Designed miniproteins, single chains, continued (4). Designs and how they scored, part 30

Each design is a single chain, and the fold is of that chain. pLDDT is the mean over its residues in the fold that is shown.

## One batch from the design tools (miniprotein)

Design m13086
Fold by ESMFold2-Fast:
Structure m13086 (fold): chain A 67 residues (1-67)
Amino acid sequence: SVEEQLARAEELKRQILEAYREGDLERAKELLSEARKLLAESTTPEVAAASQHAVLVGGMAVRELEE
């Protein structure tokens, strides 16, 4: 459902922030991959927007941890 996909995008953002705080680059990359998959599978504008935001947050976390 749309509600389940939106909840998944929010949960991915939460987990990405936890991985970032822990300095876990491998976990941040895994979660970014999951966010990209959710975006690719999105069929509604609302889910696409939430998934794009999760991808943005994940991308920032990975870049910061690689620096």
Scores: mean pLDDT 85

Design m13087
Fold by ESMFold2-Fast:
Structure m13087 (fold): chain A 80 residues (1-80)
Amino acid sequence: MAAKKEEFERLVEEAKRKEEEALRSTHSLEEMVKLLEEAAKLYEEAAKVAPTEEEKKELLKRAEELRELAKQLREEAAAA
């Protein structure tokens, strides 16, 4: 379905945009954590509508990497 493909493309693009924004280091650690968690959630949503299993696997792996990074940054922010 065209709608499913459009949803997939939008979710991936929005996830990449949130990830890029988080990694620019122009935000507080708390804001960066929120952006990373939002990006991870968008990658997980994109994985649900991914056209191939390979794409789904890569998106889920990226989401997990971003969640782990967000966890590490939350620990750093809490220690400050």
Scores: mean pLDDT 79

Design m13088
Fold by ESMFold2-Fast:
Structure m13088 (fold): chain A 77 residues (1-77)
Amino acid sequence: SAKIEEILEKTKEELRKNVEDRRKTVEIVGRALNEIHQILLDELGRSPANIRKAMEKVFEIREELLEYIEKLKKEKG
C-alpha cells in the first residue's frame, strides 16, 4: 500500500528527529501503528482471516520500528 509506505517513511523521519525523547518516540510509534492498522482493515476488509493478517502485519511493523529506534540510539550513543 502506497499509504502505508508513506506513513512508514514519515514515521522513520519523525523517530530520527526525536530518538532522544522517549515519550515522543512512544507517541510516534503508537500513532503510526494505529493509522496503519486502520488502513489495513479498510484495504483487506473485516473478515476474521483479514483481521488476523492485519494484526500480524502491525506486529511486524512494530518490530521494524523498535529495531530502527535501537539502531538510531546506537548511532548517537
Scores: mean pLDDT 82

Design m13089
Fold by ESMFold2-Fast:
Structure m13089 (fold): chain A 57 residues (1-57)
Amino acid sequence: MTAEELKELFDRAEEAIKNKDAETLLKIADEFEKWAKEEGDESFLEMAKGLRKLAEK
């Protein structure tokens, strides 16, 4: 994933949070989780968990 793709995912997540779009937040969380497993970066797994919690609100 490129830095530009990562920025686009963050922008989409912020818009989904503002719109309370739980489905989009869960989709983005799934993408971060898959990337975290592929790259071995646990920070993205934590981001995915955060987005899932926001989707429940």
Scores: mean pLDDT 76

Design m13090
Fold by ESMFold2-Fast:
Structure m13090 (fold): chain A 55 residues (1-55)
Amino acid sequence: SMKKEKLRELIIKVAKFYGRAPSKELIEGIAKRLGVSTKTAEKILRELQKKGEIP
């Protein structure tokens, strides 16, 4: 849970900094470093986009 929340916070921070959604490659890299599966990382990205928290 804490690892997934940290990934969510990093995705939001990166998206706000660049004004766009992070690339799949960047998200996968961060997920691997945090020990989160690629499938879970993609789900988090899609949820954030659907909620309008990122572009």
Scores: mean pLDDT 82

Design m13091
Fold by ESMFold2-Fast:
Structure m13091 (fold): chain A 69 residues (1-69)
Amino acid sequence: SEELRKEAEELFDKEVQTAIEMISLAVERLADKENQAELDKKIGELSKEGNALSKRAVELRQEADALDA
């Protein structure tokens, strides 16, 4: 179960990195009005990626907890 927890931690790290990138793009969007539509699309793609990473991390932690029970 330690391996599953490490994998979940790695996915959480990726989720955090994705969130940081989204915030960075949101700030850039405020300064770059010409490219707002393209930036909105990139933010949307990162949001979907972050949600998928979060779901998988939760699933792995639940599996690890079940094995430890």
Scores: mean pLDDT 80

Design m13092
Fold by ESMFold2-Fast:
Structure m13092 (fold): chain A 60 residues (1-60)
Amino acid sequence: SNAAKQARLLAEYDRALQAGASPETLRRLVEEGKRAGLPDGTIRNLEAMARIAEAGALPD
């Protein structure tokens, strides 16, 4: 079901954030969320979190 796919994707996104995944990986997961039919509000939140992670993960 779409609900199960959405829940799995959100769990994967949270795990990726915790693991310090690259901005590219986080952006890809957001795009997969859009394709999986996540609500606009949820997508906006994921995009905001990805931007915060990118800002915190300065190029080293």
Scores: mean pLDDT 77

Design m13093
Fold by ESMFold2-Fast:
Structure m13093 (fold): chain A 70 residues (1-70)
Amino acid sequence: MSPGEQALLLAMEGAKAFNAGDYETAVKLFEEAAKLLPGEAGIWENLARAAEANGDLEKAKEAREKAQKA
């Protein structure tokens, strides 16, 4: 599996966790996806939303800044 394909699968699983209210798992999955595709702004934006929902405002801010640089 390519890094891009792996990142998309991780992002899909992260979205499922987020929709289920499992924000901690969503953050972990989106972090892994962002490491594989750091230039993909959408993944960083999803990480920011998950981190904010999980109460980690600093991580959400950092992820939004990385989305702007992507």
Scores: mean pLDDT 86

Design m13094
Fold by ESMFold2-Fast:
Structure m13094 (fold): chain A 77 residues (1-77)
Amino acid sequence: MIDKVTEALLKLQEAYKYYGKLTDEQVRKILLEAGFSEEEVDRVLERAKAILEKTDYSYLEAVGRAMLEVLAEREKA
C-alpha cells in the first residue's frame, strides 16, 4: 500500500516539473494508475480544492494532503 502512495506522490511531482503545471486531469490519471478508484480520485480533487481555499498551500501540496485523507477514510470503511 505505502509503495503505491509513494509512487503516486513522485509522479505528481514529476508531472508538475515536466508540464510546468498540475491539472485535475493529470492528477486523475496518476491516481488511477496508482490504484485509486474513480470515487477516491473525485474525493481527492474536491478536498484539494477545499484545502487550497482555506490554506496557503500550493495545489501540489493540497492534492498530497487530500490523497492522505482519502486513504485514511479507506481504512475506516
Scores: mean pLDDT 75

Design m13095
Fold by ESMFold2-Fast:
Structure m13095 (fold): chain A 94 residues (1-94)
Amino acid sequence: SLEDSLQYLATLTMAAIAGALGHEELAEEIVRIAAEGRAAGKPAEALARALELVRRGLPPEDAAYVEAAARAVLAAPDLRQAAEVAEEAARAAA
């Protein structure tokens, strides 16, 4: 579904931003969580787990940026616009 795809993309967006900020191990863990969630048909649970890791692993201002980017991806009306939002958020973090 569109909702499932947006949740998966939002989780990958959080990984991309974490990596851009120098948190490569956290980024790899979030990518793994996203892949597991997709395979299990539970992208919402994967997104929630990734958000918890971001909140624990990043400074508050960086965690807030990642969460805002994930929300923007989830609010996109289609996958093309969601991908554009994701790319812009990750690029701005680098």
Scores: mean pLDDT 90

Design m13096
Fold by ESMFold2-Fast:
Structure m13096 (fold): chain A 107 residues (1-107)
Amino acid sequence: MKMVVAYAGVFNGKLHSLVREMEEVEPREAAERMAEEYGKATGAELKVVREREVEVEGGEKIYLVELEATAGGNKYPVAVAAGEEKNKEEVRRLAEEEARRAAEEAA
């Protein structure tokens, strides 16, 4: 099963997102790997704020997680979503919508 994972965050009022493909893994594992890679690349400390599974058309599940990132004394929300490759657009959309929601809640 091909998986896609999306990362999204709002920085200076602008939405930034990244989508990558992963080898055969469960959605939760794909999201956890993306979060670990983000932390290593940025030096940010990540903490899980909330987790959920979202069902899409066809009964497939997308794993969605809101994270608190801490870097350079600043805290900011980021979102990660993971699901099957055929749902790539929905995976990106859910991560972007979650990041916008979390940024609005933090404001």
Scores: mean pLDDT 78

Design m13097
Fold by ESMFold2-Fast:
Structure m13097 (fold): chain A 65 residues (1-65)
Amino acid sequence: SALEEEIRRLTEELIAILEEQGRLDQAAALRKVEEEMLRLAKTDPAAARVYLGLLRHELAEVRAA
């Protein structure tokens, strides 16, 4: 679904930035969050969209640094 594709796109981009910065533990934690968000997208898409908004905010902060 478009929601699942957007979750993967944002989490994978953020994970790549964290790995480039040597934040391997944070990148590993975010991979687990991605798995949980993808499960949530199937059971409660409305809640998944709220968490997607939070990920967009975190990605913007990391990019601005």
Scores: mean pLDDT 83

Design m13098
Fold by ESMFold2-Fast:
Structure m13098 (fold): chain A 63 residues (1-63)
Amino acid sequence: MEELLKKAEELGKEVAEAGYGSAANRLIEEAKKSGTEEVIKKALEELEKLKKLAEANEAARAA
């Protein structure tokens, strides 16, 4: 439980730096408020999706 939340916080920071700060903050806040493994797992999955999207989009925009 605590390990998953820490992972989500770390991933959220990376996603926020890429310009998705509002979405990342929202997901982390929801995970913190719920405190359930299911919600934290869902947030982690969404954050990973956002990170992949951010990387692809930034690479395309920079080129």
Scores: mean pLDDT 77

Design m13099
Fold by ESMFold2-Fast:
Structure m13099 (fold): chain A 62 residues (1-62)
Amino acid sequence: SKAEELAKEAREFIEKHAGTLSRDQLMEELEKRFGEKLKGLTPEEAQKASDEILSALNEAFS
């Protein structure tokens, strides 16, 4: 699905940059890069993608 593809791209971005950016900076970059794409999804797909992105952020900074 588009939601899973988007979440995968975001997770890869998080993993690549978690060593150089703070959690707050990374969240801001994610919103800039993926926010518009999330708006293009159905509400259900957008929620699923957002949840997976937040989960990936939590894993990177745990």
Scores: mean pLDDT 81

Design m13100
Fold by ESMFold2-Fast:
Order: structure tokens, then sequence, then C-alpha cells
Structure m13100 (fold): chain A 67 residues (1-67)
């Protein structure tokens, strides 16, 4: 599936919202979908850094598995 820059930004935003809501499973799923869509490592790393900044170690660990 081809992911546009706008779709990438929306997907990253959705994953960040899942992290903010404490939904580590949804955050991990968002990272998986980003990777399957061919998102760059930088997008996945941004999500890991965001989860770590909020203290959500579970989300950070789940997302990091897709790097």
Amino acid sequence: MQLSDEELERAVKGAKEAIENGDSAAAGMGAKELREAGAPDEAIRELVEYAESLGDKAAAERIRRYL
C-alpha cells in the first residue's frame, strides 16, 4: 500500500494519540501498519521517542520491535 506524506502524518498522529491514551496495543498496531506500508525508520523511531517521553515503556517496547 502506498502511503502519502499526509497519510504518514495522520498514522503517526493516531499512534501518538493511542500512546497518550495508554493504549499500548493500539500504538504497537499503528507501528506495525506503518512498517507494512513502507514507512521510514525515522517515523517508527519518532513513536518510540514519544512513548518514552510520556513514560509509556510498554508502548515503546512494542513499537521498537518494528525497527
Scores: mean pLDDT 81

Design m13101
Fold by ESMFold2-Fast:
Structure m13101 (fold): chain A 60 residues (1-60)
Amino acid sequence: LSPAERRVLDALEDSPEPLSVRELAERTGLSPSTVSRALRRLEARGLVERTPDGRYRLAP
């Protein structure tokens, strides 16, 4: 995983609830564009999933 992907995964693991791109950017210190790119890669790998309300969580 890239450093950005790892930071996003760590933030999701530390959160009891799904997080938006904005919330992930605030928690990780990354830009929203960097977070979005990392989320796309993590989703493609089956590590995260998008909720119906547009937030992200760890895949089951």
Scores: mean pLDDT 84

Design m13102
Fold by ESMFold2-Fast:
Structure m13102 (fold): chain A 86 residues (1-86)
Amino acid sequence: MVDQPELRVVSAEEAAAFRALMIQAGKAAQEDKEKFVALVKELGAFLRARGASDAFVEEIQEGMIGSLLLNGKISEEEAEELKKML
């Protein structure tokens, strides 16, 4: 049941893909929240495919939401709704 994720060092390609998804999520948050939720879910599935635990996936997804909050892209209420949809 307990497992150790190997997501401590990412390749340049993976880092670039992650940043591209974050940029798309930022745009989607301004256009459509549904697209943002879909992108965050895709990231979660991507991490799970690599053997990440549920807790680890949630922390990464919270990081994305936290970044959007810090940039003023979404409100606290919107962040709570997004967490419910995950």
Scores: mean pLDDT 68

Design m13103
Fold by ESMFold2-Fast:
Structure m13103 (fold): chain A 60 residues (1-60)
Amino acid sequence: MQYAGSLVPVEAATVLGEEDLEINGATMKVERVRLADGTIALGVRVAVDGEPRWAVFTPL
């Protein structure tokens, strides 16, 4: 599955829950988030220029 990646402010995404993502035999925890337009995406919290952001990945 291909994803489009973007950065959004922390207030632009609502956390719905955690998911386990399995990659090459390793399990990673990611968060399912709802964006302001109602889109459901996978999100990881990151820091950009010292400010917290969501890195969000929407299915293509």
Scores: mean pLDDT 71

Design m13104
Fold by ESMFold2-Fast:
Structure m13104 (fold): chain A 110 residues (1-110)
Amino acid sequence: MKEIEELVEEILELVKEILKLKPDEEIIEEIVEIFKRELGISEEEAKELKDLMKNNHEEALKKFEELLERFKEEAKEALETDYKRAFALLARLISMKLELEKLLKKLKEK
């Protein structure tokens, strides 16, 4: 339980730091692809995130919080009902954290 909540908080912090560095369109696209692959967000949600990251960082952060909270609730439910699914969802959160850490490092080195 705590591990999933801590990973979600860490991912949100990484997104906040990346957005503060004013990422270009290439990095914005990479973030959206990570969320599509790891959280399974829809094409419509992906398009909304891209538009918000370009035009309204505060609303983009709220959307990221909403998507991560939805995934957190799914992961918590899986822990009670399907341990294999729970481990798969945990692995996806870990993967997302590592990919976002790489993007943040790349932005800081420029």
Scores: mean pLDDT 81

Design m13105
Fold by ESMFold2-Fast:
Structure m13105 (fold): chain A 77 residues (1-77)
Amino acid sequence: SVARARALIERGREALRKGKELLKSDKREEILRGIGHVIRGIGDLLEAALIGGREDPAVAAEAAATARELGLGLKPL
């Protein structure tokens, strides 16, 4: 399921990007949508990391790098 993990990384990356842009808004509705996108994006990246860790460590690393690149403030484990 490397293909599934990569699809989750792409979906999570896009969701986090959209969420971060919406969170910069002063409009409550856009902030709430932004929070929803961030939560979905984090979930997708976590699932991708779990799948990748079993099948290909490079996929898990890519999911972690994506989360870091988008500035989620993840501590090094």
Scores: mean pLDDT 74

Design m13106
Fold by ESMFold2-Fast:
Structure m13106 (fold): chain A 92 residues (1-92)
Amino acid sequence: ATVKVTVKNTGDKPRLVMVIVENLETKEVEVGSILVKPGETGEIEFEMEKAGDYKVYVVDVETGERGEVVVKPGETKTVTVGDLEVTVENIV
């Protein structure tokens, strides 16, 4: 399974974003980070071992603002974390 996270920075400062992806059944956890410049969009993909429901935490490291979504197989959700628009896709 692939979990794709797209981060759009609508603010005027670079943002370091931490992404934590957890399989809710297996408890498999992957962590990544991405730096997104002002007005830019960054993408990070997680190749996960098992299909299933994924819980995704997104943290702006500088501000401490956070968002959380649960994405089922084939589902896409968007969450706002301060100046960040985060889209999470659970790709089957």
Scores: mean pLDDT 85

Design m13107
Fold by ESMFold2-Fast:
Structure m13107 (fold): chain A 83 residues (1-83)
Amino acid sequence: SKVKEKFEEILKRLDELLEEVKSRELSVEEQVGLILRVIGDKLDLELLLEKEEVPEEEKREILEELDKKADELIKAVLEAPLK
C-alpha cells in the first residue's frame, strides 16, 4: 500500500528527528526549519490520502496518529535549548 509505505516513512522520519532534537541544541533557524518540515510531511500525506481515495474513517485515524507525533516533535523543538 502506497499510503502505508508513506505513513511509515513519515513516522520513522519524525521519530529520528525527535531523537536528534532531544540530543542537541538548536538555532532559531533550525527550529523554524524543523517545524516547516513537519508541516510539509503532513501536507504530503494528506495529498496522498486524497489521491488514493482512502475512506474517511481510515484518513481520520492516520491523520490523528500523525498529528500526535507531529505535536510531540514540535513541542520538543520549542523546548530545546537554543545555541
Scores: mean pLDDT 81

Design m13108
Fold by ESMFold2-Fast:
Structure m13108 (fold): chain A 53 residues (1-53)
Amino acid sequence: SMEETRKKLEENAKEIFEELSKTVPEELAKEIADGIKESFLTMIEYMEELEKK
């Protein structure tokens, strides 16, 4: 389930990048999308650690 969540997060980050690229420079859109992805990955890792307890 967490692996599937990570894959969906990657897909969502790509969609966010594509949408942002319509209104902001592509480099900035990528930075924002990558930042969002990393933040969610950190949350997923925290949740995985909680499941181990």
Scores: mean pLDDT 78

Design m13109
Fold by ESMFold2-Fast:
Structure m13109 (fold): chain A 102 residues (1-102)
Amino acid sequence: MGAETEEKKKLAKEGARLVEEAEKAEDAGNYEEAVKKYEKAAELYEKAGSERVADVYERLGIAAEKAGNYEKAIEAYRKALALEPHDEATKKRLAEAEEKLK
């Protein structure tokens, strides 16, 4: 229905804005803020049914690692791999993050 399609477009646009804000936070070295922005972006893309969800979870994981939060990074990478099981880069990042907790 037209109204539902427009709502999903609005959610995806807000998600894209949050990704841009997260990238700016990363550039500034504010990785904790970037993590919060990527988490919100992932929620919005999931509600929108966007294929970008896996990419945002991978970015969330990277930001979480830079923030020193390896537990959150592992959670994010697992969510990305649940959506894209054959992403070798994300598999490697997950393994490296798990090694940091040993």
Scores: mean pLDDT 85

Design m13110
Fold by ESMFold2-Fast:
Structure m13110 (fold): chain A 71 residues (1-71)
Amino acid sequence: SLEETVERVAREARELAREIGEEELERFEREWEYARELFAKDSAASQAAAAILVVGALVQARLELERLKKE
């Protein structure tokens, strides 16, 4: 389901944010809270927005981790 996919992607993003540092993890948790609020709305548009936000967080965390590894 979309909900299960969003939860799985969020877990992956959280783990990457944790590897980056406490500030990044805190930022992710704020974005995840907002995504959960969007997903809780009974609308396809809000649920799609939540999915896009969570996927974006995963991509950003992966890019930041790769950047840090090359320093």
Scores: mean pLDDT 82

Design m13111
Fold by ESMFold2-Fast:
Order: sequence, then C-alpha cells, then structure tokens
Structure m13111 (fold): chain A 61 residues (1-61)
Amino acid sequence: IKEKTQEVLDIIREALKQGKSYEEIGRILAEKGFTVEEIREALKALGFSDETIEKIVKGAE
C-alpha cells in the first residue's frame, strides 16, 4: 500500500503539471491498473478531501 500511495501521488503531480482535471487523473490511474478502492485509500492516506477523492474516483469509473 505504501509503494502504491507514492505511485498515485507521482501520477497526480505529473498530470496536474500537464493541466489535467481531477476526473482525467482518475481515468489515468484506472488505465495504469489501479482499482477504485486502491485510488480511494491512497488519496485518503495523502490527505485529500472527500470532495476531491470523489471527483478523481468518478474519472476512474
């Protein structure tokens, strides 16, 4: 879980640098093989708000 949390953070940082929305970031995470539950747990561990988590998760669905 710790290694996956760091990988999720790195993907989010790079995607935000490219101007991607939170929903697009969720899509990218899903394409890289992360499940909705893995994304949700990693974002909670990183301190994201519930509102931001749900926006990213919506993109991953």
Scores: mean pLDDT 80

Design m13112
Fold by ESMFold2-Fast:
Structure m13112 (fold): chain A 80 residues (1-80)
Amino acid sequence: KEELLKKARELEAEGEKLYQEGRYLEAAEKFIKASELFYEAGDLVSAATMLNKAAMAYLKAGRHEEAQKLFDKSVELLKK
């Protein structure tokens, strides 16, 4: 559990750095991976937050359809 959360936070930090560098598709990939690890650890709020960050990165990259799917998935996680 603790190892999953640590790895998820590492990926979140890598994604934030890539986002600040304008490397939006790479940032989205890191945020999606962080979301998967937060979900596996049972942290649904952090998992949903990472999906929202990935969706914002896709919007910046012009990937509107992929962004919308991630926003929808984020909302569904918080309903359960």
Scores: mean pLDDT 85

Design m13113
Fold by ESMFold2-Fast:
Structure m13113 (fold): chain A 102 residues (1-102)
Amino acid sequence: MLSPAELIAAVGEAVQLAMEAAVRALQGRLSEEELRKIVEELRRQVERLRREGAPPELVRLLEEMIEVLEELLEGKISPEEALLRLHGLAVEIQRLVDAIAA
């Protein structure tokens, strides 16, 4: 099981990667291949967090971030919609992280 500090760091890295992907997509600076690789990396990170006993609610929110990026990859949502949805999820994740750090 991860320490609270290791969990917070790992979650922060995953959120940052997802948010940067959406911003780059909005700027027209992200290829479909790069977005696919980012989704694959995030799935690996979230699976590791689940196996190491991360809180289920936190894992669920990270999985929802991956779903947003997959919808972006499939052309089902715009980069603007992806960024708005990811921002909302990032705020919820930060609230849970703050509770763990307290």
Scores: mean pLDDT 87

Design m13114
Fold by ESMFold2-Fast:
Structure m13114 (fold): chain A 73 residues (1-73)
Amino acid sequence: SKLEKASKLLEEAAKEAEQGNTEKAKKLLEEAAKLDPRVRSAVDEAIRLLEQGNNDLAAMVARRAADWARKRA
């Protein structure tokens, strides 16, 4: 399902953010939002946090969204 794919992209984005790979994390977050617009608000929040240099909080937001999507896939 699109939610299952979005969940996996959000989990990968969180890992990339934690590793400091900000541009890759942003790309993965944007791909997840394009697959399922229900994660759009969480994706926008995570991208905002990455732009502020808050990679750890961005990863937490992405993981929370991934868990939400996984439970509803």
Scores: mean pLDDT 87

Design m13115
Fold by ESMFold2-Fast:
Structure m13115 (fold): chain A 66 residues (1-66)
Amino acid sequence: MDKAVADIVRAIALWAIEQGDLEGAMNLAKKAAELGDYETALEVARRLQEAGADVSDFIAELEKKL
């Protein structure tokens, strides 16, 4: 993923978490991972975990790709 696109995806995902849209943020993290941007996906997933989402398996999978 292009850095500018990654920055936008990260910003939107973090905003979604602040609004309580954890599913929307998770969908963005999954799309980042599909595009090979595991760093952006992992950052969003960690913020989802802090917000109370059960994403431990997804985080473990992403860490294996780094």
Scores: mean pLDDT 81

Design m13116
Fold by ESMFold2-Fast:
Structure m13116 (fold): chain A 59 residues (1-59)
Amino acid sequence: MEAERKLTEIFRELAKNNKPVTIEEAIKLYEKLLELAKELKDEKLAKLLEEQIETLKKG
């Protein structure tokens, strides 16, 4: 499934993070994960990602 492949690719990018990610980069990555979680109809994951994005935006 395309959404599953994209989700795996994003997780792979996060796993390769060998340096501090900027808050802006983290928010963008979580937003992409949220979009994919909604495509997969994973409401629990989507909720967790939304909460994480709000936390990062709050600073």
Scores: mean pLDDT 71

Design m13117
Fold by ESMFold2-Fast:
Formats: structure tokens, sequence, C-alpha cells
Structure m13117 (fold): chain A 59 residues (1-59)
């Protein structure tokens, strides 16, 4: 359901941030892409995920 998707989005976001903090840039990009895909059904969550991915790519 929507709550499960929201939890998955937050988990993917946390995984991307953790990977980046550990210096695993490829892993952070992979998790950020999964986050964008998981958020495809939620325009607000998708916009947030796309912003996060863009920020990772700009670092």
Amino acid sequence: GAAERAAAIRAAEAAAVRALAQGDVPGSVKHAEELVRAAADDPEAKARAERGLAQIRSV
C-alpha cells in the first residue's frame, strides 16, 4: 500500500545517503535510482527523489 511504498522510499533514501557517507558513490547512485523508481506512483516523492539523485550526481 501507500504506507509500504513510503517506507520503501525512505529506506532507499537512507541507503543512498549511507552509501555516499561511506564513499560508495556507485552504490548511492543505484539506491537513488531505485528511490526514483519506487516513487514513480507519488509525484511529490518522485520530485524529492529526483532532487536527491541530481544532488548526488553533482557531488
Scores: mean pLDDT 76

Design m13118
Fold by ESMFold2-Fast:
Structure m13118 (fold): chain A 79 residues (1-79)
Amino acid sequence: SDPQAVQALIKGLQHPSQEVRKAAALALGKIGKAEEAVEPLLKVLQEDPDENVRLAAAIALSQIGGEEVAEKIKKAAKK
């Protein structure tokens, strides 16, 4: 419910440290009502070099959204 916290966490998804990116993704998932984080998290899921950060993004997306987010995850994960 704090917009500044959500924006700081979205910025954290681009941090040089994989531990910070992972923590930011999981924190966004715990907030749940962070629809503005959906597209940044989808980008992390597709492009992040660290598999644990990608997994954290997938978990966060599953916590934030219903069927619409699930469809976006399926499209993003499709190679």
Scores: mean pLDDT 78

Design m13119
Fold by ESMFold2-Fast:
Structure m13119 (fold): chain A 87 residues (1-87)
Amino acid sequence: AAAALAGLRAAAEAAAAGDLDAALEAANAAANAADAAGDLGAAMAAGMAVLGVAVARTLERLGLPREEAAALAARAAEEALRAAVEA
């Protein structure tokens, strides 16, 4: 599960930097690492991060300012990291 936590941290950092593509890649890597480890709690948390970042990217395409979309993605990744640590 350490790899899943590292991926979620990377997703939060990328989102905070405004790089939603890197954030989505990191969240997907976290989900894959959790699935490979058989950690269902971390996998669910990482899946929520993937969904949150994907929604933020879609909202940016629909006219939400990048700064606001990045904040939404960062919050989703941070909430997922918190949930994964508690699992």
Scores: mean pLDDT 83

Design m13120
Fold by ESMFold2-Fast:
Structure m13120 (fold): chain A 67 residues (1-67)
Amino acid sequence: MTIDEKRLELEIEASMQIIKAAVAKLQGDYKEAAEHYRKAAEKLREGGDFEEAEKLEEIAKELEKKA
């Protein structure tokens, strides 16, 4: 099993952004939540996880409509 240091770093960064997005969403800050989900999606795409990235982009778009 080969773990790319850069891929692992991007995955950790994405996870942190998802946590920040969830916190913002709970506070009703939909614009800020959407921004964090978009950042997470970007990191996942760079790491090759396109499926999860697309899902987060859809969530961000939905939240922006509520902002």
Scores: mean pLDDT 81

Design m13121
Fold by ESMFold2-Fast:
Structure m13121 (fold): chain A 55 residues (1-55)
Amino acid sequence: SARAAEIAAKVKRAKQITIDSLKELEKAGKISPDHAQKLIDSIKNNEPLPMRPKK
């Protein structure tokens, strides 16, 4: 199951990188702290990222 294992490892690694990057962006002031925290929570809780409705 090389493909399935590789995909799972890639997803896990992407989550770690994304969380780390979000914290760096927050420190740099490129992203709102509130927004960064919500994204991190969604990633840690394995939930889809929230999207703003057109309204």
Scores: mean pLDDT 72

Design m13122
Fold by ESMFold2-Fast:
Structure m13122 (fold): chain A 66 residues (1-66)
Amino acid sequence: AEEMAQEAVDLIRKLVKEGKTVDEALREAVRYIESRMEEFTPEEGQRVLDAVRAEAEKIREELKKK
């Protein structure tokens, strides 16, 4: 679960650096997690999604400071 959250966060940061918005990057990260949901319980999958959304909001705030 934690490894998947980290991979999804890394994907968001990569896509944002490539010129995508945080919302676009988050959609790609959510799609990536959903494609792997069979590897998790529903509770673990929800925790991964919550962690990734929280990190996306931190990235959004970082971008607003510049």
Scores: mean pLDDT 76

Design m13123
Fold by ESMFold2-Fast:
Structure m13123 (fold): chain A 60 residues (1-60)
Amino acid sequence: DLELGARLVQHELGAPEEVVRRALELARKGASREEIAEVFREAGMSDELAEGAAQALLLL
């Protein structure tokens, strides 16, 4: 569930709501995990956190 993943990323990993919304829209359009992780990296998250956020968003 992309909505559940988005809430988890926002609240547990501390990603800004606007960044999470942008990543969610890309995921809905079929963007790759790497493209979604790049959105979080551009927002200032570490590579590890960005990859974890992209994985959580796509798997939940």
Scores: mean pLDDT 77

